# Designed miniproteins, single chains, continued (2), part 41

Each design is a single chain, and the fold is of that chain. pLDDT is the mean over its residues in the fold that is shown.

## One batch from the design tools (miniprotein)

Design m5479
Fold by ESMFold2-Fast:
Structure m5479 (fold): chain A 68 residues (1-68)
Amino acid sequence: EPSLVDLFRELAELMKTASPEEQAEILAFVRRAVERLHASYGLSPEEQAALWAEVRAEIRRLIERLKA
């Protein structure tokens, strides 16, 4: 399973060849993901793990969509 760091590196690579519209979508998605990760501070370890797994899955779906 790719780590969050691996997924963000893949998004950064996609940014190099992305259109301005795709770049805006990637940036908006990354901002939302970071906000959700910040909001996880203060949650239980179980709740944090669940939220981080959800964010990871959402990033994977974005990468798959952009590569298709």
Scores: mean pLDDT 78

Design m5480
Fold by ESMFold2-Fast:
Structure m5480 (fold): chain A 59 residues (1-59)
Amino acid sequence: SAALDALAARLGLTRAQVDGARTLLEQMGEAVARQYLLTDLGLSEEEAEALLRELRREL
C-alpha cells in the first residue's frame, strides 16, 4: 500500500526487508516479526509497531 511504502521509505527499509517482515508476520506471528524488526533491522519499538500496524492492514 502507499502508506506502507511511505513508512518503509521513512524508516530506510528495502522492499526485501518489508517482504521479510510480512512473511514472518503471516507465517510465524507478530512476536517473531517484531523481533526481526527490533534486532535484525535495528528499529525502535515505536517504529516496529508502526510497521506491524500497516502490515496487519494488508493481511
Scores: mean pLDDT 86

Design m5481
Fold by ESMFold2-Fast:
Structure m5481 (fold): chain A 70 residues (1-70)
Amino acid sequence: SVEEEIKKLKERLETSLKELDAQIEGYRAQAAASTDPAERRRLQVFIEALEALKTILEYTYEQGIEKLKK
């Protein structure tokens, strides 16, 4: 059913966002512990890339769910 497909998409999005949040938290911890400015800059780029990916995933899944509700 459409309802089951929507439920699966929501669960998949939630799982993916939790995994991305865990990676971001890990990189933030590494950056905080680092004494190398170049390493901190690289880690910040990774954090920004993962934050952007979260936004894209949220938007894409919301659009997909809305299409299924038609």
Scores: mean pLDDT 88

Design m5482
Fold by ESMFold2-Fast:
Structure m5482 (fold): chain A 99 residues (1-99)
Amino acid sequence: AEAVAAAIREAAAALQATVSAEGAAAIQTIADAVIEALRRAESRLESKAAAALTGAAIRVVGDIIELDKTDPKLAEEVRKAVLEMVRRITEILDAALAA
């Protein structure tokens, strides 16, 4: 579990280095939610991590919709950052299950 959490933190940090502060905050929200779910899970790590990922993604969508009303370009950048973070977490979880 700690190796998976470390991989998620590394992926988040790498992606945060290339995006806006708003994008970095959204990435952090998603990474933290999945890592906390993994730390608390005694069983069904995959389903608990997937549920946390879905919940965090839904939460940040509201923030992106509000941002789009004032800065559509920044909202699109944050949306792309969130999608890329979801993709990276999914790959990390898939790799952990294959091991």
Scores: mean pLDDT 78

Design m5483
Fold by ESMFold2-Fast:
Structure m5483 (fold): chain A 73 residues (1-73)
Amino acid sequence: DAEIAALRARVAADPDDLAALEALARAAHRAGDDELALEAIEAGVRVLARQGVISEEEAEEALALLAERKAAV
């Protein structure tokens, strides 16, 4: 998928690019790549926590839920 490849390249160049991470999660979900979609969401949660948009407690809760879902896939 050319769209996913381009979005992965954008995230590799700027790991804090929330727009690229959101687009990657949506593109992966549409392609049926649930593992990649969850990875992109997980990375976005970490960026939001580092920027102080969400609390560390909210980030830990979200990451734990995402890790459980990734283990089930």
Scores: mean pLDDT 80

Design m5484
Fold by ESMFold2-Fast:
Structure m5484 (fold): chain A 95 residues (1-95)
Amino acid sequence: NAMAEKKKAEEYIEKMKSDDPEVQREAGLEALKHPSTEYRLKAVEEAIKSPNEEVRLAVLEAAAQDSDPLVRRKAFEGADKLSPEARERVLEAYR
C-alpha cells in the first residue's frame, strides 16, 4: 500500500530529527531501505544535519552502497564534514 509506505517513510525521516543518536541512526538506516529514491535522499540530507558523527557515519556509509548513483553521490558529498577516518570509510564504500 503506497500511501502507508509513504507515511512510514515520512515518520522515519521525522525520527531522524530526534535528539537521541540511537533513534536517529536506526531511523536513517530504515529510511534507506525504502524503494523510493526521494526518501533515501531525504535520509542522507537529514543525516548530514546531525551533530552526532556516529549517526552521520552509519547513514552515509550505508547510502554510499545504495543502488541509485544519485544517493551514493549525495553520501560521498556529505562525507566532507566527517573526521578523516570516518570520511575514508564512506569513500571506500562509495567505490
Scores: mean pLDDT 80

Design m5485
Fold by ESMFold2-Fast:
Structure m5485 (fold): chain A 75 residues (1-75)
Amino acid sequence: MADRAFELADRALELLPPEPGERVARLLRRASAYLRQGDYEKAREYLREALRVLRETPGAPEELIREVEELLEET
């Protein structure tokens, strides 16, 4: 789960422009850190914020949005 959030952060940097890609990556890496600590409530907050940014981004890959949604559902 935590490794998945980190992988999604790297993918966001590859697939998105630097803004908002860098912001999404930072949010997902923070979520990953909280998942490793077992702080699922804070992890969910950062996953929800990353998802919000992605949904507000024109042309954001739908597959990336779905993978973040799945990770949030599993948490």
Scores: mean pLDDT 83

Design m5486
Fold by ESMFold2-Fast:
Structure m5486 (fold): chain A 99 residues (1-99)
Amino acid sequence: SMIEERIKELLKELKEALKAKDFEKAATLEEEINELIGEIEDNNEKAKYLIELAKVYLENGEAEHAAYWAQLALSIPNLSEELRKEAEELLKKAKEAEK
């Protein structure tokens, strides 16, 4: 899907912005990613991209942002067990990193 391809491109740009500590650009990219994720009809595909967003933040030391997006993924109804476990593990790792 064109929406999913655009989300993947923006996630790559977000990763580079976070590595560069360009937090203004990261915030703008996050807003665009979140808007595009909101357009996804399938709950499991929506959760998949929220989980990917959480991973990008966690990998770049942004534990509070990672926890936020992982919690949002877990709020989605009828998640597959695989996606639920992945989001729960990310949330646990993010909370441990907040110390």
Scores: mean pLDDT 88

Design m5487
Fold by ESMFold2-Fast:
Structure m5487 (fold): chain A 59 residues (1-59)
Amino acid sequence: MSADAQTVGRAAAYDARKAGLSEEQAEEIGRLVAEAVERGESAKDISALGRRAMEEKGA
């Protein structure tokens, strides 16, 4: 995993934990976001993906 993908993924996981999700759910969201960064998706799409994942998990 690239350093950039890892950094963005960790930030998404942090936001998920702050929203009250479990550590397991936060790690899943962080992984999904990091994978999207590695695929070269736009910042807008990555942000939308993270938000949707949080909502689906009850954030």
Scores: mean pLDDT 79

Design m5488
Fold by ESMFold2-Fast:
Structure m5488 (fold): chain A 83 residues (1-83)
Amino acid sequence: SEAEEKATLIALFVGRLAEELRAAGVPADAIAEMARIVASAMMGLSLEEAKKLMEEVREILERLKATGDVEAALEEIRRLAEK
């Protein structure tokens, strides 16, 4: 079902996001907050919208890896979740 596909997608994406943030040296509390916001936002969206959100989160992660600016990435994720 779409609900099962979405739940699996969220679990896998959030898990991978947390691993990549940890590898980038992001503090555990910031990782938990980012993961919580992303998971909550994805759960409130259709499967198609959740997939689009994943691409936008990946772009934020790429900027974070380039800049090291954890606070800027967290604010971008908060703004993204408000859409």
Scores: mean pLDDT 86

Design m5489
Fold by ESMFold2-Fast:
Structure m5489 (fold): chain A 70 residues (1-70)
Amino acid sequence: MAELERQAAEAERRVKTLEEELKSNPDDKEIWRELAEAYARLALLYFQLGDHEKAVEWARKGEEYYEKAK
């Protein structure tokens, strides 16, 4: 399980970096798309770790940004 924990930590760092970039560029569709992908990955990792409630929360955020980026 250490590999899944490592991947989740990396995905969380990716999300935080993109959230910081979004604060500087709030209407950047490319950041919205990257953030949607990062949230989706984090959601999948939380499902695999057994935290389904957090996985659903991350998935909803990913869907929101995915729709905004279209």
Scores: mean pLDDT 81

Design m5490
Fold by ESMFold2-Fast:
Structure m5490 (fold): chain A 80 residues (1-80)
Amino acid sequence: HRAEGDAALAAGEAALAATPPDYLKAGEHYYRAGQAYEAAGDWARAAAAYARAIHAYLKAGKPELAKEPAENLAAALGRL
């Protein structure tokens, strides 16, 4: 699962590096990275990935998509 998280994190960074930046795609990749790190028990990396997903979804103008990553972020921080 950590390798899946690392791959999804890299995909999110690539989406942000696009011209123009693809914030929606970045949010999707960061959310998947958070879920993969969570499955690996890596709560610190999961929290960081969920925070990036929230930021990307807000930048994409999709605050409704930030709800689940925000709940997952709170849960991950509670495990630290």
Scores: mean pLDDT 85

Design m5491
Fold by ESMFold2-Fast:
Structure m5491 (fold): chain A 76 residues (1-76)
Amino acid sequence: DTALAQRLRALGEAAGEAIKEALEKYPDVKSVRAEIRLLDDDTFELEVTVESDNPEAAQKAEDFVRKRLEEALAAA
């Protein structure tokens, strides 16, 4: 199951990188959490949760992380 293991590793690395960049890019964001669940062999569930006192910064950070993870998922 080399392809699945490689894909999950890439998604994990992309999530960590995206969260780090989002926290640096949006200083009003206090925390970002990304959860990736494998529902089926070709289906993933992606949940991004952002905590901020600034709703605009929270939305931008969520969109940023989500897009990075969608790109990583599509690259498989």
Scores: mean pLDDT 77

Design m5492
Fold by ESMFold2-Fast:
Structure m5492 (fold): chain A 91 residues (1-91)
Amino acid sequence: LSPELQRILENALEVVERLREELKELGLHVPSEEEILEALKKKNPYLALTTLAEGAFTPRVIELLREGRVEEAAEEALRVARELIRALRGE
């Protein structure tokens, strides 16, 4: 991985660890380190990352991860995850 992608990997792992219990409570898949690493190895790593946590890793979340703003990335990802679950329930 490039240094930038390595930093994104480390920040994404911190976000996932912080959100682990909340994502489980929502019934969402918790991305593994291997799944994040495989996304970052794709030709379009930024696009691949947006499919993680059922789409909770939006372009905004990825930008926050790139900037090292881990707490804000976690807050935004959790907000999006809750919105996705609400939409799936027709609420």
Scores: mean pLDDT 81

Design m5493
Fold by ESMFold2-Fast:
Structure m5493 (fold): chain A 62 residues (1-62)
Amino acid sequence: IRDVLREADKDGTGLLSRAEVAEAAERVGLNGLAVRLELLLAGKERVTVDEAVELLEELRKR
């Protein structure tokens, strides 16, 4: 997961857009959870790689 999210950080800022997090989620097999991902992001335009890892792990548990 973390390595996929690092690859999604194409600008190297350590911050991921919602689109980049959604792309990483699809790559780790969490496709179809886009609505839940949007709710967890709660209007955040950017998240850190560590936050994105935590969000994807939370989606796996739900």
Scores: mean pLDDT 68

Design m5494
Fold by ESMFold2-Fast:
Structure m5494 (fold): chain A 55 residues (1-55)
Amino acid sequence: SEADRLRAEANARLEKAKQAIDAVPELTPEQKESGLKLVENVIERELAARLAALA
């Protein structure tokens, strides 16, 4: 379904973001956690809006 596709894309983007953040040697663990949380919130909000548009 379209909803399943959107969820899969959101999960893929989150995985890539985690890998990219983890690969930055200059960031502290706290900075990596904060960065990942911000990206996660953006992806989740965008996914929610797109799913709502399907209903």
Scores: mean pLDDT 85

Design m5495
Fold by ESMFold2-Fast:
Structure m5495 (fold): chain A 80 residues (1-80)
Amino acid sequence: SVSAAELAVENLLYAARKAEEEGDLELARQLREIARRVREAHEKGDWATAAELLREAAELLKPHDPSLAEGLLWLADVLE
């Protein structure tokens, strides 16, 4: 089974690829950095930090993809 954190990382990397394709290299960089930090927090069992990072990513994505932002908030609630 894919964990909530693993699914969140996949969604963040998908969003980063879309941002890069649209020429938003800074958003792509920020999303990849958050995805890396979420994975590290999850591997350490720090799901509270992972949840907070997903909320940060949701705020970044809200003006670009509100549906994906809502999905990340849902995954954050599952981790907490």
Scores: mean pLDDT 86

Design m5496
Fold by ESMFold2-Fast:
Structure m5496 (fold): chain A 94 residues (1-94)
Amino acid sequence: MEEADRLITEGIRAYVEGKYEEAVKLFEKALELAPDHPDAARIYLMLGEAYYKLGDKEKAREYFKKAVEIARKHPGQDALLKRAEELLKKIESE
């Protein structure tokens, strides 16, 4: 978990700095090391947002769907679930 947590922190920093390709790479590595991480739904949400910024609407849609699926299985993630559902609806509409 220690290495995955480091990658998540670096990915968030890259995302905030507008380095979306770097953020994607870091988040994907974090999920590879810790697929059952407590923050997995949040990481999938951020992957979707990063891919959306990169213009890859198909991957953004896929990751938002994964974020919704995982958040639904874990109580206490209502705000994240709502955000993921709103972003998914937005990307599937005009």
Scores: mean pLDDT 83

Design m5497
Fold by ESMFold2-Fast:
Structure m5497 (fold): chain A 60 residues (1-60)
Amino acid sequence: GTARAAEILALAEAGRLDELVALLRAAGVELTEEELEELEKLIKEDPLAAAVYALKKLSQ
């Protein structure tokens, strides 16, 4: 829902990778090691893109 999207964006903007990953896993999203590395790269370079990536995984 909207509240979850806002939380994901806030975590990505804060650079809180561990909490973002934990939230995705709690929601049933399984991330490969390669996907985790991509998310880590995105959160450092473009937090908005990291949030979009996380939301895309959550919507699958």
Scores: mean pLDDT 81

Design m5498
Fold by ESMFold2-Fast:
Structure m5498 (fold): chain A 44 residues (1-44)
Amino acid sequence: MKLTPEQEKARKKRAEFAGLPYEVFKLIEEGKYDEAIALIESQA
């Protein structure tokens, strides 16, 4: 239940660099690329 805010900032920054939403980037880091791509396509 403890998440470092700095890590969240870093993820958001990388997501922005890749042009991806934070939620999608989380899925990518968990290895759920299929779900991440589906989310991008559903929103794009």
Scores: mean pLDDT 72

Design m5499
Fold by ESMFold2-Fast:
Structure m5499 (fold): chain A 75 residues (1-75)
Amino acid sequence: MPVSEAEVLISLGRMYASLGKKLAEQGKNEEALEAYEKAIELFEKAIELSTDPEVKKLAEEEKKEVEEKKKEIEE
């Protein structure tokens, strides 16, 4: 069975969240913010497409974590 669209979006969101973290460590705050925004968008789409409550909860939790990291950089 191919990976579900929601699972692909979660994986991509995780990749962008990781990229954002690395960019922030390098002091590239503007680029880190863009990566975090992309991760948030991907998790949001995963929530919309998922019918599984556990997958939705996972995407929501990961979205909140990235939003908190983004907030730290914006300050």
Scores: mean pLDDT 82

Design m5500
Fold by ESMFold2-Fast:
Structure m5500 (fold): chain A 96 residues (1-96)
Amino acid sequence: AAANRRQAAQDEAGHAAATARARAAIARIEEEGAEKVVLLLHDADPAAVAEAAAAEREAREKGYFVVPLSAGPAAEEMAKLQEYLEKGGEARAFAR
């Protein structure tokens, strides 16, 4: 990415946090033997943000694999979701 040092540091920190959350969710799903569920988050009006944040928190606690569409390249995350659905997985989408 052609970003200045401050943006690069923020992007790295955000990516590391998102990766850690995703790994924790995957580990939880595998431990429970439950089918993998992908949760998509999308930008929404302010009224929906609080509800989406609460749903994301509950999903993470229950071991859902969360894919934030506003973080990273959306096309790449959508491609991962498509592959997951082709394998018979579930997906849930929430306005954010």
Scores: mean pLDDT 50

Design m5501
Fold by ESMFold2-Fast:
Structure m5501 (fold): chain A 71 residues (1-71)
Amino acid sequence: GKEIEELEKKIKELKEKLKKIDEEIEKLEKQPDTRENVLKLIALKIERIGLELEIELLEKKKEELLKKLEE
């Protein structure tokens, strides 16, 4: 039970970070295409990809644990 709760908490925290990154990307895409803004966009998009992959791995781990508990 507790392992699933910790995974859910971590997934929620990562999803909140992802939402903030998406909001920052949207704001920055409305700014002029300066070198600084382009570099910031690239950095945010890389961070976004990392967060999406981490969320996917944790959600997969949660589903595997849930399946084992149903057996």
Scores: mean pLDDT 84

Design m5502
Fold by ESMFold2-Fast:
Structure m5502 (fold): chain A 55 residues (1-55)
Amino acid sequence: VREELELIAEKLGASVETVLDVIRANFGIPRDTPVEQIPLEVVRELAEKLGVELP
């Protein structure tokens, strides 16, 4: 999950924190949810919407 978030952040020229805020806004995830508790499927869906390929 963290590696995928870092890839999205690099592709967008943003921080991992910014990507996390976007995920939280789009998927209704609480702000205090740690990175490790964010489902990988949610991260992949965001990447697809943004045109970012994850390994």
Scores: mean pLDDT 76

Design m5503
Fold by ESMFold2-Fast:
Structure m5503 (fold): chain A 75 residues (1-75)
Amino acid sequence: MVEEAKKLKEEALKALEEGDYEKAGELLSEIVNLAVAAYEAGDLESAREATALAEEVEEAFKKAGQPVPLPKAAP
């Protein structure tokens, strides 16, 4: 999980550098979904790490002057 979230973060940052904000937003949503899934499974360590990775991507959006997309909520 954490390794997958790290890979998604790298892909999201690369998409932001290339101006592909739609792809970066989709990758951010995937990281958030991994954090939620870990939290619901009781894996608080993986949830915290995935959340931190999502926050790094959100910060990159802000630095690029782009709106931060809301994560897709799926209970």
Scores: mean pLDDT 77

Design m5504
Fold by ESMFold2-Fast:
Structure m5504 (fold): chain A 61 residues (1-61)
Amino acid sequence: SNAEYAYELAYKKLKPILGEAGALAAAGMLGRDVEEHGLSKEEAEKLVERGVEQAKRNAAL
């Protein structure tokens, strides 16, 4: 599903930024958002990229 795809993509990209626990939590939230709103694969990818950019900004020096 697009939700499962978003979860795996988010976990992979967020793990080096947030650590395992943070990445699992964020990936779960993003996957749920994709499922609840019926997002397409392209929309899911954009949602994940926005989440990754936000995480990078919060972690940036």
Scores: mean pLDDT 85

Design m5505
Fold by ESMFold2-Fast:
Structure m5505 (fold): chain A 52 residues (1-52)
Amino acid sequence: SELRDRVYEAALAGLKSGADPEFLKRALRRAFPDAPESVITEAVERAKREVE
């Protein structure tokens, strides 16, 4: 879904800039208040696997 993709892109950008995963989850909840917790958690985990 578009929301899922947008949350993932934001998570990826955050991790690439050196953000802490726990801080990033809190920031994503604030930025995407309509996103389910599962979408936020999945986006951060996917982004972690993508970031070398």
Scores: mean pLDDT 84

Design m5506
Fold by ESMFold2-Fast:
Structure m5506 (fold): chain A 80 residues (1-80)
Amino acid sequence: MMEKLDEEAKELLEQAVKAYEAGDYKTAGELLKKVAELLEEAARLYAETLPPEEAREVLERAREVAERLRKLGEELEKKG
């Protein structure tokens, strides 16, 4: 499941880059938000396999990356 989520996130990220290159900023933004959701879900599943201290670090890093992706996605959607 986690490996499948990582693969889906990579595919969506590639689609987001292609949309951005085509000037479709709205689609690029929407796809980046989906990548952020998948990243947080994958991190949550991975954290379940780790000791509490390591789990917290993984979740914090995933949250930071997801927030940056959502912010970028929001900015791109406003351009489209």
Scores: mean pLDDT 80

Design m5507
Fold by ESMFold2-Fast:
Structure m5507 (fold): chain A 56 residues (1-56)
Amino acid sequence: MEAQEYLKKANEAIHNGDLEKGKKYIEEAEKAGAPQSQIDQVKQALETTKKLLEER
């Protein structure tokens, strides 16, 4: 339950370009016991967004 909330907040922060908040929420989700597959998915989204910002 809590882990899912952190994953949602991480995705929202990443979508808004707030990589610092995104990283923080990923760490909170990991600490809360989020499934590894969901953590990996959000980490991939973070990396993709970071790369897009670097290209612009």
Scores: mean pLDDT 80

Design m5508
Fold by ESMFold2-Fast:
Structure m5508 (fold): chain A 72 residues (1-72)
Amino acid sequence: LEEEGRRLAEELRRLAEEHPEARPALQAALAEALARARAVLAELADAPEEERERAALEAMVEVLRAALEALA
């Protein structure tokens, strides 16, 4: 997942470099996805039995944050 996230971040950065006019839209989409992932993660904080799903969302938040930072 971390390696997949890094590849995704690199692809998004390359896409933004090739199409700089799309960068604001990509940033907005990533920011929205990150906010939603964080909201779900916060809801799962009170459910210890959902540890696998919580771990997956934590990894997704890290990937989305890194991708958003790469586009800054």
Scores: mean pLDDT 75

Design m5509
Fold by ESMFold2-Fast:
Structure m5509 (fold): chain A 101 residues (1-101)
Amino acid sequence: SQITNLFQKTNLKESSSLEVVEASSELFKLNPKAVLDLLKLKYEEKIYDESTVLEAAGILKALGEEDEAQKILEKLESGSLTEEEKKNAVEKALQLAEEKL
C-alpha cells in the first residue's frame, strides 16, 4: 500500500511494529480477558500473521517478558521469524497470561 511504502521511505516500519506491541500491551492491561479471548480465537483458527504475533509480543511485554517480546519483534522485522516461532510466541503469551491472571 502507499502507506506501507511511506513508512519504509521514512524508516518508520520498525516504529509502527513497536507501536502495535505497545498498544497491545496497554490494551491487555485495560481489558486482559477480551484481549486473551481474541488471541485464543486466532490461535484456534491457526492465524499466525504479523499482527497476531505483534499482539502476542505486546501481551508478553505487559506480563514482564520484555526480553522475549523484543526478540520476537527483532526477528519479525528481519524476516527471520519462522512459522513455528510465531505459533510458539502466541502459545506462550496465552499460557503465561492464564498463569498470571
Scores: mean pLDDT 77

Design m5510
Fold by ESMFold2-Fast:
Formats: sequence, C-alpha cells, structure tokens
Structure m5510 (fold): chain A 76 residues (1-76)
Amino acid sequence: AAAEVEKLLAEAQEHIDRARAALEAGDFETARAHLAKAQEAISELQRYADEGKLTEEQKQKLADLAKEAAELAARL
C-alpha cells in the first residue's frame, strides 16, 4: 500500500545518507552495511514497480535512489 511504499522510500534514503556519511568518515564497514540495507529496500520497491503499484513520482524517486546506491557502491 501507499504507506508501505513511502516507508521503504524513506528507509532507502536514510540508509543511503548513513552510508555516504560513513564513507566520508572512512568507515567502510559501516558504509557497506548501510548500503546493503538501502539495496534491500530498493529491491522491495522494484517489486512494487514491477507490479504496477508505484506512481510516476515514486518511480522517479526509486530511480534516483538506485543511482545514488550505485554511485556509493562504486566508491566502496
């Protein structure tokens, strides 16, 4: 439902932000752990997208989150 999707979007963003902060602090172990959590939330959101359950705005947010996660993964 909409509330679950918004929760997953928020969780993915929080973990991306935490991963970025950890990476900038040189804490690669913490950065990888948060990136893994962000990737879990992104994977669940991709399942909702595949089922046609995301709005166009939510699909755009998911695409932005996936891009940020990929950019962080490339730095680890």
Scores: mean pLDDT 88

Design m5511
Fold by ESMFold2-Fast:
Structure m5511 (fold): chain A 67 residues (1-67)
Amino acid sequence: GVDEALALVEEALKLATDPELKKTLEGAIRALRQGNLVAARAGLKEALELATDPELKALLEEALKLL
C-alpha cells in the first residue's frame, strides 16, 4: 500500500545523486503523504525516466506496483 510505497521511494531517494531526480522523488514522497495518488504515480514515472541506476529503478517500479 501507500506506506510500503513510501518506504521504497525513501530508499530510492538515498541512492539518488542527480539533483533533478532528488527533487522529483521528494515531490512523489510529498504526494504520497498527501494521499494524492495521481500526482504520486506521475512523479514516480518521471523519476523512472530520469533514473539510470538499476537498483533505484527496481525500487521505483515496485513502488508503482503498490499504488
Scores: mean pLDDT 87

Design m5512
Fold by ESMFold2-Fast:
Structure m5512 (fold): chain A 80 residues (1-80)
Amino acid sequence: TITDAQIDFHRQMMTLPPQVQDIWNRTINDVRDSDISTFRRNLDNTRQRIQQQYPQVPQSVLDQTTQAAYSYITQQRQQR
């Protein structure tokens, strides 16, 4: 089932450069089966990496995308 958080995450992703979208997609795939502390750390690391490599992306957009990714993974794990 598609979640509202998944839709929000994809919507946020569409505002980002393709290279940044690829980084997020790889991170999501890598952390999908991880525990909650591990995926939180990996999402934070990805956010910092994007900020460093793509400084043109506004801080608010990075924060929103990171929160959307966190919600997406969390809700997906709680589905029946």
Scores: mean pLDDT 76

Design m5513
Fold by ESMFold2-Fast:
Structure m5513 (fold): chain A 66 residues (1-66)
Amino acid sequence: MSKEEKEAIEEGVKYGKEKIAAGEDPLVAASEAGKLAYEKALKAGQSKENAARTAVITAKKVLDYA
């Protein structure tokens, strides 16, 4: 993965974990984390396809934490 993809995933996962710790539903937290990672990947210049892949990986990692 590119450095930008990895940073987007790490930030999204951190956000999702904080939401779950605060009592958010894991599926909602994973969805929001994935959306955040997607937006960050796009802003970093990634294609929509790569940003979508980054979002899926982020959501999966948040669900694995829950």
Scores: mean pLDDT 83

Design m5514
Fold by ESMFold2-Fast:
Structure m5514 (fold): chain A 59 residues (1-59)
Amino acid sequence: KEKLLEELREASRAGDNKKAQELLKELEKVDPETAKGIRMLTKQAQEAGFNRIVPLEEP
C-alpha cells in the first residue's frame, strides 16, 4: 500500500499517465477509499490548471 502510494506520486510527477492509471487501479483493490481521494485530487488539480496530476492517458 505505502509503496503503491509512493510510486503513484512519482509517476504523476513524471507525467507517466499510463503507469499512474495502473497504480491507481492496484491501489483501489487494496484501499478503495484512498484511491477515491486521489481521483478527487486529480479532478481538483485539473480544474486549477495543474498538469502534474494529468488525465488518464493511454498510448
Scores: mean pLDDT 66

Design m5515
Fold by ESMFold2-Fast:
Parts: structure tokens; C-alpha cells; sequence
Structure m5515 (fold): chain A 64 residues (1-64)
């Protein structure tokens, strides 16, 4: 469930990471906040911008 989605944030496939971040934001579970922040810290400016955008959107949804 939430744990499974948190694990998918570490997936080598950026499409899987986008889906995981989006679902975590939709669920709104505060347990996802620290894993999402960690995933954001691991993305680079030259990395996948869609993954960064999905994580930021998820954090905004959970923390709003």
C-alpha cells in the first residue's frame, strides 16, 4: 500500500517513480512526506523533470 508506493519511489524507471509520487500525493498519507523529501534530494537538476514535478506536487497535496 503506502509502503509499496514508497519503495517504488526508488525504481530505476522514471515512469514508475512519477506514478508512485502521484499516488502518494493522492492518498495524502503523512508517512510519505519524509520518503518524498528524500526522493527529491536524490533527483538532479539534469535528471527527470517529470519526477521532480510529481514529487513536489505530492508534497504540496499532503502538506496543504
Amino acid sequence: KVEELIEKLKDPDPAVRVEAATELGKIGDPRAVEPLKQALAEETPTGDVAVRAAILRALNNILS
Scores: mean pLDDT 77

Design m5516
Fold by ESMFold2-Fast:
Structure m5516 (fold): chain A 108 residues (1-108)
Amino acid sequence: MEALAREIAQAVAAARARSASDEELRAQLRASLLDLGVAEEEAEEWLRRLGPEGVLVALQLARLMLVEGLSDEQAREILRLLGYDEERAEQLLELARRLVASARELEA
């Protein structure tokens, strides 16, 4: 879990470093959410609630859940290792689960 937490932290840092502004990062994340089948209104609500970093973490977590088959318990452990409190971790996991469900529907 520590290795996966470091991978997420590095991916988030790299994404922030590549974006010229917070606004540009938000626009890129909105596009990513739309590509995964999330409606525009829902995507804007997630960005408002979680912020761009929170959405980035949820996207990386969703990828690990889809590719590596991480359980909800393993996802919570990763979020704990990243320093999120229980309430924030549950919000991030909620978006990650939503993205996993949407991605699986798109593959059908």
Scores: mean pLDDT 82

